# Designed miniproteins, single chains, continued (3): the designs that were tried, part 91

Each design is a single chain, and the fold is of that chain. pLDDT is the mean over its residues in the fold that is shown.

## One batch from the design tools (miniprotein)

Design m11352
Fold by ESMFold2-Fast:
Structure m11352 (fold): chain A 101 residues (1-101)
Amino acid sequence: EVRKLQAQTALDLGRYYLKQGKYDEAIKYFELAIEIDPNNARAHLLLGEAYLKKGEYDKAIESFEKAIKINPKNKRAWINLGLAYLKKGEVDKAEEYFKKA
């Protein structure tokens, strides 16, 4: 499917910028991937990771919650959701989400 290939290209560009510490550019490409394929769980996961790296914990949480709604078996999304809550100082919530991973 052409749209999934285009979404994958946007994800790869986002990861390229994420690796360079260019979080705003990474976010732009992950958002583009979501616009192309809204049910791409990986796009929501990577968007959350970019927000987490940027310190935007509430936006990271929202993105990880969308990723797990699409793919509840994604352990990485559950772990990152727990980490985002831990970064906010919400230790009890972090522990709950780590247990779901």
Scores: mean pLDDT 88

Design m11353
Fold by ESMFold2-Fast:
Structure m11353 (fold): chain A 62 residues (1-62)
Amino acid sequence: SLSDEEIALALYRIAEAVYRRILKKENPDLPDEVIEQKARDYALELLRKSNPELAEAVEKRL
């Protein structure tokens, strides 16, 4: 069975990938490194708003 941290990490990675796609579509002229950083920040912020303890655990695994 998956732990809560493993599930949270998987959800973070899905959210990051989705945000990266959206941000690139909306901001085609931004460098990929900026898009990637913003997507990571948005995905982690979403998790932090729902469960700050799980967000901290996920951030430590990145």
Scores: mean pLDDT 84

Design m11355
Fold by ESMFold2-Fast:
Structure m11355 (fold): chain A 72 residues (1-72)
Amino acid sequence: STLEELRQAAVATPAALLPAFKAEGRVEEAVARLREIIAEARARLDSITDPELRAHVEEAIRELERVIAELE
């Protein structure tokens, strides 16, 4: 499902992409991608009725925001 795809992207993105983007000096591209993922996650939060899934997505958003703060 689209929400499950978004959850996978939000959780996996910091671990999968951050080391590569830092190594290549592509911090601005990494930040832009993370902001895009956060915007998509926030847009879909209101449609999530499962409290467990919603809590996981909200935590993933907070973690991505922390990563952005560290990159900037």
Scores: mean pLDDT 69

Design m11356
Fold by ESMFold2-Fast:
Structure m11356 (fold): chain A 60 residues (1-60)
Amino acid sequence: MPKLYRAVRDYTAKGPGELSLKKGDVLRVYYDFNEDLLVAENVKTGELGIVPKSVVELIE
């Protein structure tokens, strides 16, 4: 089951496939892309992409 995360700050996408985030955005995380990045969906926009682990926190 995907885990829920929250963006702890604003983030601007730096490369192809990355999500831009606003602080407080809720993300459904599906899996680890690599050591530093997650594959996630922004639950408000429905946009799927890559998110740095450093800008999100686990909520469920």
Scores: mean pLDDT 82

Design m11357
Fold by ESMFold2-Fast:
Structure m11357 (fold): chain A 78 residues (1-78)
Amino acid sequence: GSLTPEQFELEVRAAFAEIWLAIEKISPNPDEKAIELLEKAVRLYEEGLTADPQTRQKLVAEADKLLEEARKIFKEKE
């Protein structure tokens, strides 16, 4: 069996968050709070992959909020 289109998009989001997390961890000036937010977002996206649609929607919304908070931290460094 294959994932639904929504589940596939979620898998892609999880992968991108993991890549961003990996890059931040090896950066010359890693932000510990941003790393924590990204780690939580990855976990929530991964949980969403095996969740029912209603639970998945809540997990994705929470993960998206964590990604936005991490993005704000990076913008504040400018």
Scores: mean pLDDT 79

Design m11358
Fold by ESMFold2-Fast:
Structure m11358 (fold): chain A 77 residues (1-77)
Amino acid sequence: KYEERIKKDPNDAEAWYKLGEILFGEGKLEEAKEYYKKAIELDPNYAKAWENLGQVLEVLGKYEEAKEYYEKAKKIK
């Protein structure tokens, strides 16, 4: 499971991103947001993490912030 990957390697950006996806799917929006932020911190070129963080922010009603993250994801691609 992705939590075990993070425990062994806290710099595994993919594991943080994948766990963020699971949390987002479970409706744990604030937790998903923090895990996506961690993935971006570890890999700023992780376009999918920027995009999914934008989606979380939009669901949380933070549409202006979401727009900034979507624009960042587009520039990375």
Scores: mean pLDDT 83

Design m11359
Fold by ESMFold2-Fast:
Structure m11359 (fold): chain A 81 residues (1-81)
Amino acid sequence: SMEAFRLLAEAGVYHLAGAVAMLFEDYEEAAKYFEKAVELAEEALRLAEAAGDELLAEHARAELEGSRKGLEEAKKKLEEA
C-alpha cells in the first residue's frame, strides 16, 4: 500500500537522522530517532504483511533490523559516556 511505503520512507529518514546524531555523539538524540524509525518500520511491516506485499515487507524488515541495531548502539554509548 502507499501508506506502508510512506511509513517505510519515513522510517528511513529517521534512521539516517539517528546515524547522523551518532556521528556527532548526540547519543540521546540518536536513540530517539532510532526509536521513531523502529516504530515506523514496525507499522510499515504490519501494513505490508496485511496487504500481502512480500517485497515491501522484506524491505520493512531490513529497515527494522537496521534501526534496532542503531538503537542498541546508541543505548550502549549512553551507558559508556
Scores: mean pLDDT 90

Design m11360
Fold by ESMFold2-Fast:
Structure m11360 (fold): chain A 60 residues (1-60)
Amino acid sequence: MDDLERASRLIIEILQLLSRGEKPSPELLKEYREAFTKAFKEVLDRGEERSKQRQLERLR
């Protein structure tokens, strides 16, 4: 949740820079990638539970 909000803020900042014709720094892009990766790991962790339950239900 927190990491998803962080990633959202970083992408907005990147888009603002691009709209001004400014190139995002490699540091900013790296920070965005890290925040997105953390958010993605959280989603995967939660998604695994639902995926396992869905697989069992499908067999019924």
Scores: mean pLDDT 72

Design m11361
Fold by ESMFold2-Fast:
Structure m11361 (fold): chain A 63 residues (1-63)
Amino acid sequence: MEEELLKAVSEEDAKKVLEAVEEALKLKDPQLAGSKVARAAADAGLSPELARKLATEVMKEVE
């Protein structure tokens, strides 16, 4: 996941997405966590497929 992220966007944008993931993992709601990560990924310019994959993994981990 992290390696794919670093290939898709700049290292600076990747850090912002990873920070959003860390914050999302502290949430008790998988839906809210997934939405937060998806928004950060879109803001960083990730493809919709990669953004969905990242959001799904975060939602799974929050459960």
Scores: mean pLDDT 74

Design m11362
Fold by ESMFold2-Fast:
Structure m11362 (fold): chain A 91 residues (1-91)
Amino acid sequence: NEALEAAEGLRAVAEALRRGADLLEAAGDTEAAARLRAAARELERLAEELRRAAEAGDEEAAREALRRAEAFAAANEEAVRAAGERVAAAA
């Protein structure tokens, strides 16, 4: 199921952002940590919306939720990359 796979992917990105936020908070950057946590929360919300649409068999709602998730990810690409870099640096 394409939509369910996409929802799982969004949840994985949200998890990476939360991990990056924890590292930033430990380093004393509470403002950057708060921004990553806000982004993670929005991705989790979009993932849940996509999952519900997919489970309901509402293909149009699922496509719309996916489009919104992709737009959010594109708008927040820098934050997502930064979180990945911070996680990698802390490995």
Scores: mean pLDDT 77

Design m11363
Fold by ESMFold2-Fast:
Structure m11363 (fold): chain A 62 residues (1-62)
Amino acid sequence: SKDTEAARGALEAARNATSGGMAGAALHGAQDILATSKDPEALELAREAAEEARRKLAELQP
């Protein structure tokens, strides 16, 4: 689904984030999918993307 592709993109963005801004953008994208999607696969991937983005935000200071 489009939601699943968007969630994969958010997860990839979170994994590849090299700055807090990039990680924050990935987190925002994942949160939008978690709030709006009805696709269980997309929700699983978005949850993983949000967790990865939060981890990156904690590690990547300015």
Scores: mean pLDDT 82

Design m11364
Fold by ESMFold2-Fast:
Structure m11364 (fold): chain A 102 residues (1-102)
Amino acid sequence: MDEELLKKTAEEVKKLVEEAKKALKEGKEEKAKEYLREAARIALETLEKLGLLKLSEEERETLVELYAEYLYERIKGEIEGQTQKKLEEFQEKYAEKGEELE
C-alpha cells in the first residue's frame, strides 16, 4: 500500500482547503474555488496513480468540478457556523454590560 503517497496527498489537500477557507473569509470566492479545484485534482490524480480509478479526460474534469463544489459547500457551512458562534460570544459579553447600565 502506498501509505506515504496517501499521507502526502492528504497533507496537500488539507493545506489547499485551509487556504480556500481563508480566501472565502476575505470575500475572495473565486480564489477559494481555485484552491478547491486544485485539491480535487490532486486527490483524483493520486487515486489514478494508485490504480483505484481509471478516468477519461471528461470524467476527470467532471469529478474535479463535483468534488470542488462539495468542498466549497462544506467550508462555506463551517465558516457560517464559526461566524454565528463568534456573534453569540460577542453578544453574550456585551449583553451583560448592557444590563449593568439598566
Scores: mean pLDDT 75

Design m11365
Fold by ESMFold2-Fast:
Structure m11365 (fold): chain A 112 residues (1-112)
Amino acid sequence: SLEEIKQRILEVVDRLLAVAEEAKKYLTPEQQAEVDRLIAEMRKLKEQLEKSTDKDEIVEIALQLLHVANRLLDILEKAVEETGDPRLRELYAEFARLHDELTQLLIELQKL
């Protein structure tokens, strides 16, 4: 159902936010500032999603969440390449897996 997919998206977003916050510890000050901005945007979109009951609005918000997640993934990938930190690699892999899960949920949402 729409509500079930929405709830699963919210759960994935919470996990993406948690991984991004943890990954900040391994980033440069400039990367941390950009990640903080993207986390704030993702939190705002999450609040909008929680309040939405319209399918088309939920799809639009979910697409925006995926766009923010893509930008976070790009920053984490670059940081892994620059640092070679094993813990950051693990956090990047976890973030990438959650990003894939969000993408699949959006595909399921669009089929409703």
Scores: mean pLDDT 91

Design m11366
Fold by ESMFold2-Fast:
Structure m11366 (fold): chain A 81 residues (1-81)
Amino acid sequence: MKLEKAKEYLEKGKKAFLEGNYQEAIEYFEKAAELAKGVDDLLQSEAYNNLYTVLKKLGNLEEAKKALQESLKAHQKAVKK
């Protein structure tokens, strides 16, 4: 059930981002990443990559860099298996 909720939050985040609701998108992507943690490394990576995109759009470059690093870390963990 955690995986389905993570996917739901990821989709809600994508919708919020497309509608220009950047703060709502950030909250959904953070929730998706947390729920995917330890369950689906690729989904966690996608959530952090989307979070990076929103933070970069808002000019929050330091937080964007951290989100990108978490995305790459999760992706590397997924592909090592």
Scores: mean pLDDT 85

Design m11367
Fold by ESMFold2-Fast:
Structure m11367 (fold): chain A 97 residues (1-97)
Amino acid sequence: KKEKAIKHLEEAIKHLGEAYRLLVDRGDPEGAIRHLEEAIKHLEEAKKLSENPELVQKAIDYARKALEAARNGDFEEARELVTKAIKYAQEALEKLK
């Protein structure tokens, strides 16, 4: 249970980091959107496995806002929202260790 939650949080953080890297002027916004969608899937799985879902839910909320901003072409806002999603996902991961 704990090991699976950790793995999903690690995968989510990895995908959020790739989305952040691709959300630049010469980047790949379609690739960023795909990574955000994968991150959200992993966060949802981590939430189902978590005995304290609050931090994971905050990461999901910010990741979803980032996805919406990216789809609207608001890449600077999307990057800021990804940074917040990473912060809460990392806090959730730390609580499991």
Scores: mean pLDDT 87

Design m11368
Fold by ESMFold2-Fast:
Structure m11368 (fold): chain A 76 residues (1-76)
Amino acid sequence: MGLELLQKKIEEILKEAEELLKKAKEKGLDLKPLEEKYKEIKELLRKSLEEVGVEGVLKPLEEAEKLLEEMKKYVE
């Protein structure tokens, strides 16, 4: 995976997470658990950018995607 492709995936994950936070605000949901997951996602994505090698990049990215799915389920 090239750095440009990684950056695109990171931007997509962050954008989706931000949209979920926005929807939760509009629904009047408790934002605290979503803000915690969003914070963890940002930390995982930062680690992905700092890693060397495909596995070190992909594992934090996959964990961030899993947290994003949990946020989606919470907002539903």
Scores: mean pLDDT 77

Design m11369
Fold by ESMFold2-Fast:
Parts: structure tokens; C-alpha cells; sequence
Structure m11369 (fold): chain A 102 residues (1-102)
């Protein structure tokens, strides 16, 4: 159905965003010369991921309640990770945004 196709497309785009975010966080960890620099780099990566997810929420606004709830949950997850980074809980933030095991 069109709803099933919309959900599959949304899921595929979110999983790609998760993979890209994970890669960028690993690059940030490898490049950072201090914990302060790592925090700044992680915040930049998470801010970009949140912005992209907010664009997906706007694009799929009319896709129905299940897709909306899914995207809201993903946004809450990224915002929770951002709070952990601001608190200096960097390992917990990385665990929070770890890619979904499929």
C-alpha cells in the first residue's frame, strides 16, 4: 500500500541518517585532540542530524500517525544524545545514537 511504501521510504532514510551520523561521530572521535574538541565536534554532528530529521518530519507530515510517532521517537533519541554530550557523558551519547541492529 502507499502507507507501507511511505513507511519503508521513511525507515530507509532514517537508517541512512543513523549510518552517516555514526560515521561522522567516529570521525569526530578520531580527529579530536581534546575532550573539549570532541564535545564540540559531536554537538555539530548531532545538530546536523537533528536538522535533517526535522526536515524528514516536515516532508512526511501527512504520512500518518505511525510514521509521525516513529520520527518523533528518533528526534527525541537524538536530542537525548545531544543533552548527554552537553553533560560531558560522551560514551553514553555514542551508545544512545548507535545504529539499529538489523
Amino acid sequence: SAADEAFRETLARVLELERQTGRRLEEARAAAESEEELRERMLAVLDEAIAELERLRAEFADAGPDIRAFLDGQLERLEAARRLVREGRLDEALAQVAPTEL
Scores: mean pLDDT 84

Design m11370
Fold by ESMFold2-Fast:
Structure m11370 (fold): chain A 97 residues (1-97)
Amino acid sequence: KEELKEELIRRLQEILDILTAVEPQSSDPIRVGVAEVAVATLLSSLRNTPPEKLDEEGLRRAVEIARRGIEELRATSDPEEQVDIAIRTAIEVARAL
């Protein structure tokens, strides 16, 4: 339970770090900012939610979604695609929780 929450926090932080690296390469800094806010909001909410209020199956699903998102992010060098992947991943993670 707590380990899954910590894993998800680490994966979301990794996505945020990738977005921060993408920002200077993007032609659309507003869209990058939106993606960063979405991921940062998930991180903040997750950190502030006690493990006992989180569903274990939802956490496992969210971790898998975040892992796939990171794999997709690392598979492309296109800043526009990276931002789109990050936004979709953040939405899917939020829906799984």
Scores: mean pLDDT 83

Design m11371
Fold by ESMFold2-Fast:
Structure m11371 (fold): chain A 88 residues (1-88)
Amino acid sequence: KELLKEMAAKKEELAKKLSEVVSEEVAREMAELYKEYLEALAAGDVEKAKEKAKELARLGIEADPFVPLEEAEEEAEKQAEKWAEKAK
């Protein structure tokens, strides 16, 4: 729950960065789709989450809207690997 709220906050920051390379209108649409994607994940609706992710990918051909999602997952993975390294 708290993690999803944090990801929603990052969505707004990334929508702002996207608006630097695409129109503000397109950036808002991407942010809304990303929010719907996160809400579907929170509800456990995997099929809807995948559907929203595909819609983001179609827009991402233009502006790479998957950067927020990949960055969040990549950051979590990097931190996990960093902790594993330190534990050795």
Scores: mean pLDDT 56

Design m11372
Fold by ESMFold2-Fast:
Structure m11372 (fold): chain A 100 residues (1-100)
Amino acid sequence: MAPSVSVKEGETVTLTETASSGEILSVSWYKQKPGEEPQLLLEDSKRLPGVDERFSGSRKGNTATLTISNLQPEDSATYFNKLTTSSGESWGPGTELTVY
């Protein structure tokens, strides 16, 4: 079962992913709502054009982190990442975020 997290509107959530093998060269974070195509939010710490400043990303060692501040109901979605490592690309299992 995919991990799920429920957080109150206005709070901050931090989602963390650890690479299983290899050195992290880059990380891309995606947002997907049911029935929609995934939206690219961040490449490493860089927000894509049109992505709200409430979304921030970082990586350190083998850990990648997505932080969403001042959560809004529209932030309810599955968040997942693509890690690019020296061993190749891998997709994270995703986390279902519910804002209430």
Scores: mean pLDDT 80

Design m11373
Fold by ESMFold2-Fast:
Structure m11373 (fold): chain A 100 residues (1-100)
Amino acid sequence: MEEIRREAEIAATIELMGLAVRRQAAKRAGDEESAELAERAIEAVVRAIEAIAAGDVEALREQARELEELAREAEELGDEELAELLRRAAETLRRAAEAL
């Protein structure tokens, strides 16, 4: 169980780092809407990491749904790269919830 939590935390942290890099890139490009979306996604992944640590599978599933919604918003903005990152993060959280 500890090994499963550790793996889930590492996977979520990798997705968090990817989102942080994308947020910074959006800010440099002046893409304020994409930067705000990435910020909201970062908050969701942080809550997901807390849920993994707490063993709160319901909260973890809720953050995965939030990331899927944010991915749709990114697609509407035309930010294909952010949408892809968000879908990957959501899948990572869903897999973590299934393993816990």
Scores: mean pLDDT 87

Design m11374
Fold by ESMFold2-Fast:
Structure m11374 (fold): chain A 109 residues (1-109)
Amino acid sequence: MTPEELARLAAEMAGELVRAAKAILGPDSTVEVVRAKLTDNEAEVEVRVTAPDGKSVLIRVRVTYKDGKVTVEVEVEATGLSDDEINALRQAAKEVAERGKKRAEELVK
């Protein structure tokens, strides 16, 4: 797996979660890249989505490649969301992580 493939996978997963967060927070939400890191073995993207009312979602995606193995980590932190909105976001994060793992396995073969 190349650094470019790691970066693309991390960006695609982060983009899916930004779309999920905007579905909850509304289309007028702002998107800020808080952190982006790329090395030969790791891509990490951290993105904040903030609604005009101050509600926010922090998204972190990390993809690591070592010894022929890919690890995908997805974290979401929510501020000011209801329990139902948090559960919807957690479900979206789980689905994005599973798709990312499957895509990573295809790229390693």
Scores: mean pLDDT 85

Design m11375
Fold by ESMFold2-Fast:
Structure m11375 (fold): chain A 86 residues (1-86)
Amino acid sequence: AAAARAAAIADVVAFVRKLLSKYLPQEESDRIAERVGALLAAGRVDEAFRYLEKELKKHVSPFEADVLTALAEIAYAIAQIDAARA
């Protein structure tokens, strides 16, 4: 369970890093992805999602279709991590 949860968080971090690398320098993408991962590892799922949404809104139009689709996929992945904790 713990190993599976850690792997799922790592997958979310990798996905966030890949998404943000389309819009931001790699250093910035890594920083944001690491923060999301740290919040998820701490069980602060709502804070992780709010932080990511806030950062995306600062750097990318929240109305771009690819960003909205990616946010939905990330929200789904985060919900699965949260469910795995229950």
Scores: mean pLDDT 70

Design m11376
Fold by ESMFold2-Fast:
Structure m11376 (fold): chain A 96 residues (1-96)
Amino acid sequence: MKQRLVLLASALGVVLVAAVLSAEWGDPSVEGEVEAILELGREIAELAAPYDPEIAEEILEEARELARAVAAGDVEAAKEEFREFLELVDEAIEKG
């Protein structure tokens, strides 16, 4: 369980790095990255839900906020939302 949460969070980090690079290099299309963030957020929340349903709901909300920041090309907001997301994932791991 803990290893799956870490792997999914790591995959989300890779997607975020790809989205930031695309935004910085003038690529206006981040649709794939936005979709990947939302799907990974759902998978992480589903793994967390049996241990802490409140943290699972917060993970879903932070994934949506992160996806919005990425879609807007707001690198600073995306970094802030990703930090909050990782903090929630760490709390879920401690509960599981």
Scores: mean pLDDT 73

Design m11377
Fold by ESMFold2-Fast:
Structure m11377 (fold): chain A 81 residues (1-81)
Amino acid sequence: MRAELLAEAAALRERAAGLEALAAGYEASAEALEQKAARDPENKEKYLALAEEARKKAEEFRRQAAEAQARADELERAAAA
């Protein structure tokens, strides 16, 4: 039913927004760690390793957000048919 499909799509859009916010937070942390690595040559490898972990977390959350958006797009198309 159209209303149920649109409600599910809306919930998936909210989920995607939350996941994108988490990804942005991890990306910001990675950038801060990369800048710290540039200022502290003795600990460069440590900070770059932590930045890489943060970027991997961001990529994971962005992938989940993209999947939620794709599903929402499918439900919205089904509701329009």
Scores: mean pLDDT 88

Design m11378
Fold by ESMFold2-Fast:
Structure m11378 (fold): chain A 55 residues (1-55)
Amino acid sequence: HMTDAEFAALVREITALYKEDPEKALERLRQLYEESTDEVERNRLKAVIRYFEEK
């Protein structure tokens, strides 16, 4: 189960990666989404994926 602090750290890492390589950032998020079995975590990841896809 990902804590709020761990999720915040992940978002910071993905944001940094997105500035360098948006495709790899999205790929990493999609992989985490597929590997997650927790509904709350999946919903959070889905929201972040959509945010970056719309940018």
Scores: mean pLDDT 79

Design m11379
Fold by ESMFold2-Fast:
Structure m11379 (fold): chain A 64 residues (1-64)
Amino acid sequence: SAEEIAREAAEAAARAADGAEALSRAGQVLNKHKADDEDIRAAAEALRATGTPAARAAGQGLSM
């Protein structure tokens, strides 16, 4: 589901040292699940809601 993919992407991004790594990790999760536009939108929202600056930056990148 979109929520499960979003959770996995957010968890992967939360372990990243910087925004570029967070975006790469989230992107790998999305690619693994063949994420559609709805999955990507849910993941971007989850990443922006995450407490780390790196994950928030990655979420913003996915939304652009």
Scores: mean pLDDT 79

Design m11380
Fold by ESMFold2-Fast:
Structure m11380 (fold): chain A 76 residues (1-76)
Amino acid sequence: AEEILERIREESAALLQAAENGDDETAVKHADELARLYKEAPPELQLEVSNIVVATAIRLVGLGRYDVARHLVKAA
């Protein structure tokens, strides 16, 4: 089941949308959920999940949201 990967992609998208909108509280909530899902990912999906988390952090930096990017990386 690829259900956890789909959930991770959804949380990443929601995080980026909240960050772009300047909704810091919502962005942090999605960052915490993404970090939780990353930690719960089975070993066979760790590389794929790590790639999504890293790509999300890079996009947050691109948006100038260094605070949220740092929060995500520290939480993961």
Scores: mean pLDDT 85

Design m11381
Fold by ESMFold2-Fast:
Structure m11381 (fold): chain A 67 residues (1-67)
Amino acid sequence: MSDEEKKEELIKKLEKSAEALRKQGYLKAADVVEEAIKKLKEAEPEEWEKILNETDRKAVQAVLEES
């Protein structure tokens, strides 16, 4: 799989996650995921894992703050 294909797959997964969070009322967590999508679009492949790990932590924290 090409890096471009991997990037598109990651973006699609994050977009679905943001939509699910928004529908559940976790607007802050959805915003965290949407910001990560913007970062991934600008990022080199070497940075993707770091962005995803940081986003996961921030999204979980946001969900807890909104609960």
Scores: mean pLDDT 79

Design m11382
Fold by ESMFold2-Fast:
Structure m11382 (fold): chain A 75 residues (1-75)
Amino acid sequence: KEEVIEAAQKLADAIKAGNVDEARKYLRELTELLGKVLPKDEARSVIPALQLLAVAAEMGYADPEDIVRLAESAA
């Protein structure tokens, strides 16, 4: 749980910093962690939602902290 939240926070921080390369890296790490810790059914819904939130936040259409909130609720 804590590891997933930490990864989500790193992704949110990278997006806030405008660091696209780090955001891409942390998104991959977060999706890999979620695939390992969540049941298959939950992973199938949570992972696409997080990917969409990350893109939306990067474009200024969502709060990057929503990624942390979603990861917290899923873990």
Scores: mean pLDDT 80

Design m11383
Fold by ESMFold2-Fast:
Order: structure tokens, then sequence, then C-alpha cells
Structure m11383 (fold): chain A 99 residues (1-99)
């Protein structure tokens, strides 16, 4: 996990517009429970590629983990606008609405 983060940081240093690398970096921070950094990196990925359904879904998941249920719903709905069959985004939406 730490080695993966250093690898992703290097990729971003070489290509700051690599939306996939920003998404993967956010995912590593999400796994560590560092939700604020995960949100920051997913927002960067979305700025670079607004059609990145994975980044929208993972941003919604990070917000759900932080207890920001209204925001989690908003971003999960954005993911579903791009991909109506996205099971992960649907799950975040359902979990956030139960709160």
Amino acid sequence: MEKKIKELEKKIKENPNDAKAWTELGKEYLKMGKYEKAVEYYKKAIELDPNNVKAWTLLARALLEMGKYEEAIEYAEKALELDPNNAAARMVLEMAKKK
C-alpha cells in the first residue's frame, strides 16, 4: 500500500493530468481510512475527466464513510447519470438514504 502510493505519486509528478492515477491514489487513501485526502484526489480526477464514473462512485463512498450523507447521495446520483447500471453507486445511494 505505501509502495503503491509512492508509485502513483511518481506517475502524477510525471503526468499531472493522469485522471486514472489520481483515482487510484484516492482509492489507496480510502483503504487507509484517510477520507479527506481520498475526496481531494477523487475531485482532482473528476476535474480532469468528468466522465470518470469510478471517481464519482468512490467520491460518494468516501463521503458516506465520513458521515456526509447528503453529499454522498449527490455524487452517487452523478455517477448513476453517467452509468445507470453502476451497482456500486446504487449501493452508496441506498446506504446513504437509510441514514
Scores: mean pLDDT 85

Design m11384
Fold by ESMFold2-Fast:
Structure m11384 (fold): chain A 81 residues (1-81)
Amino acid sequence: SNELVTRSIGLALRAIGLLEELDLLEKKGASKEELEELIKEAEEIIKEAKELLEKDPNNEVAKIAIKLAEEVIKRAKKLLE
C-alpha cells in the first residue's frame, strides 16, 4: 500500500539523518553516550522496517532502511572500539 511505502521512505530518511549525524560526530569527536544513542535509534529503525517487511516481503525501501541503519550501527561500534 502507499502507506507502507511512505512509512518505509520515512525510515530510510531517518537512517540517512543518523549517518549525517555520525559524520559530524566523527569529525568533532563523539562521546560514548552519543554513539550509544545513535545505535539505539538505528536499532529502532531496523525493528520498524522488519515489521513492514513482515507485512510486505517485497518492500525494497524497507530493505534499504535496514541496510542504512546497519551501517550506522557498524560505524558507531567501530568508534567505540
Scores: mean pLDDT 89

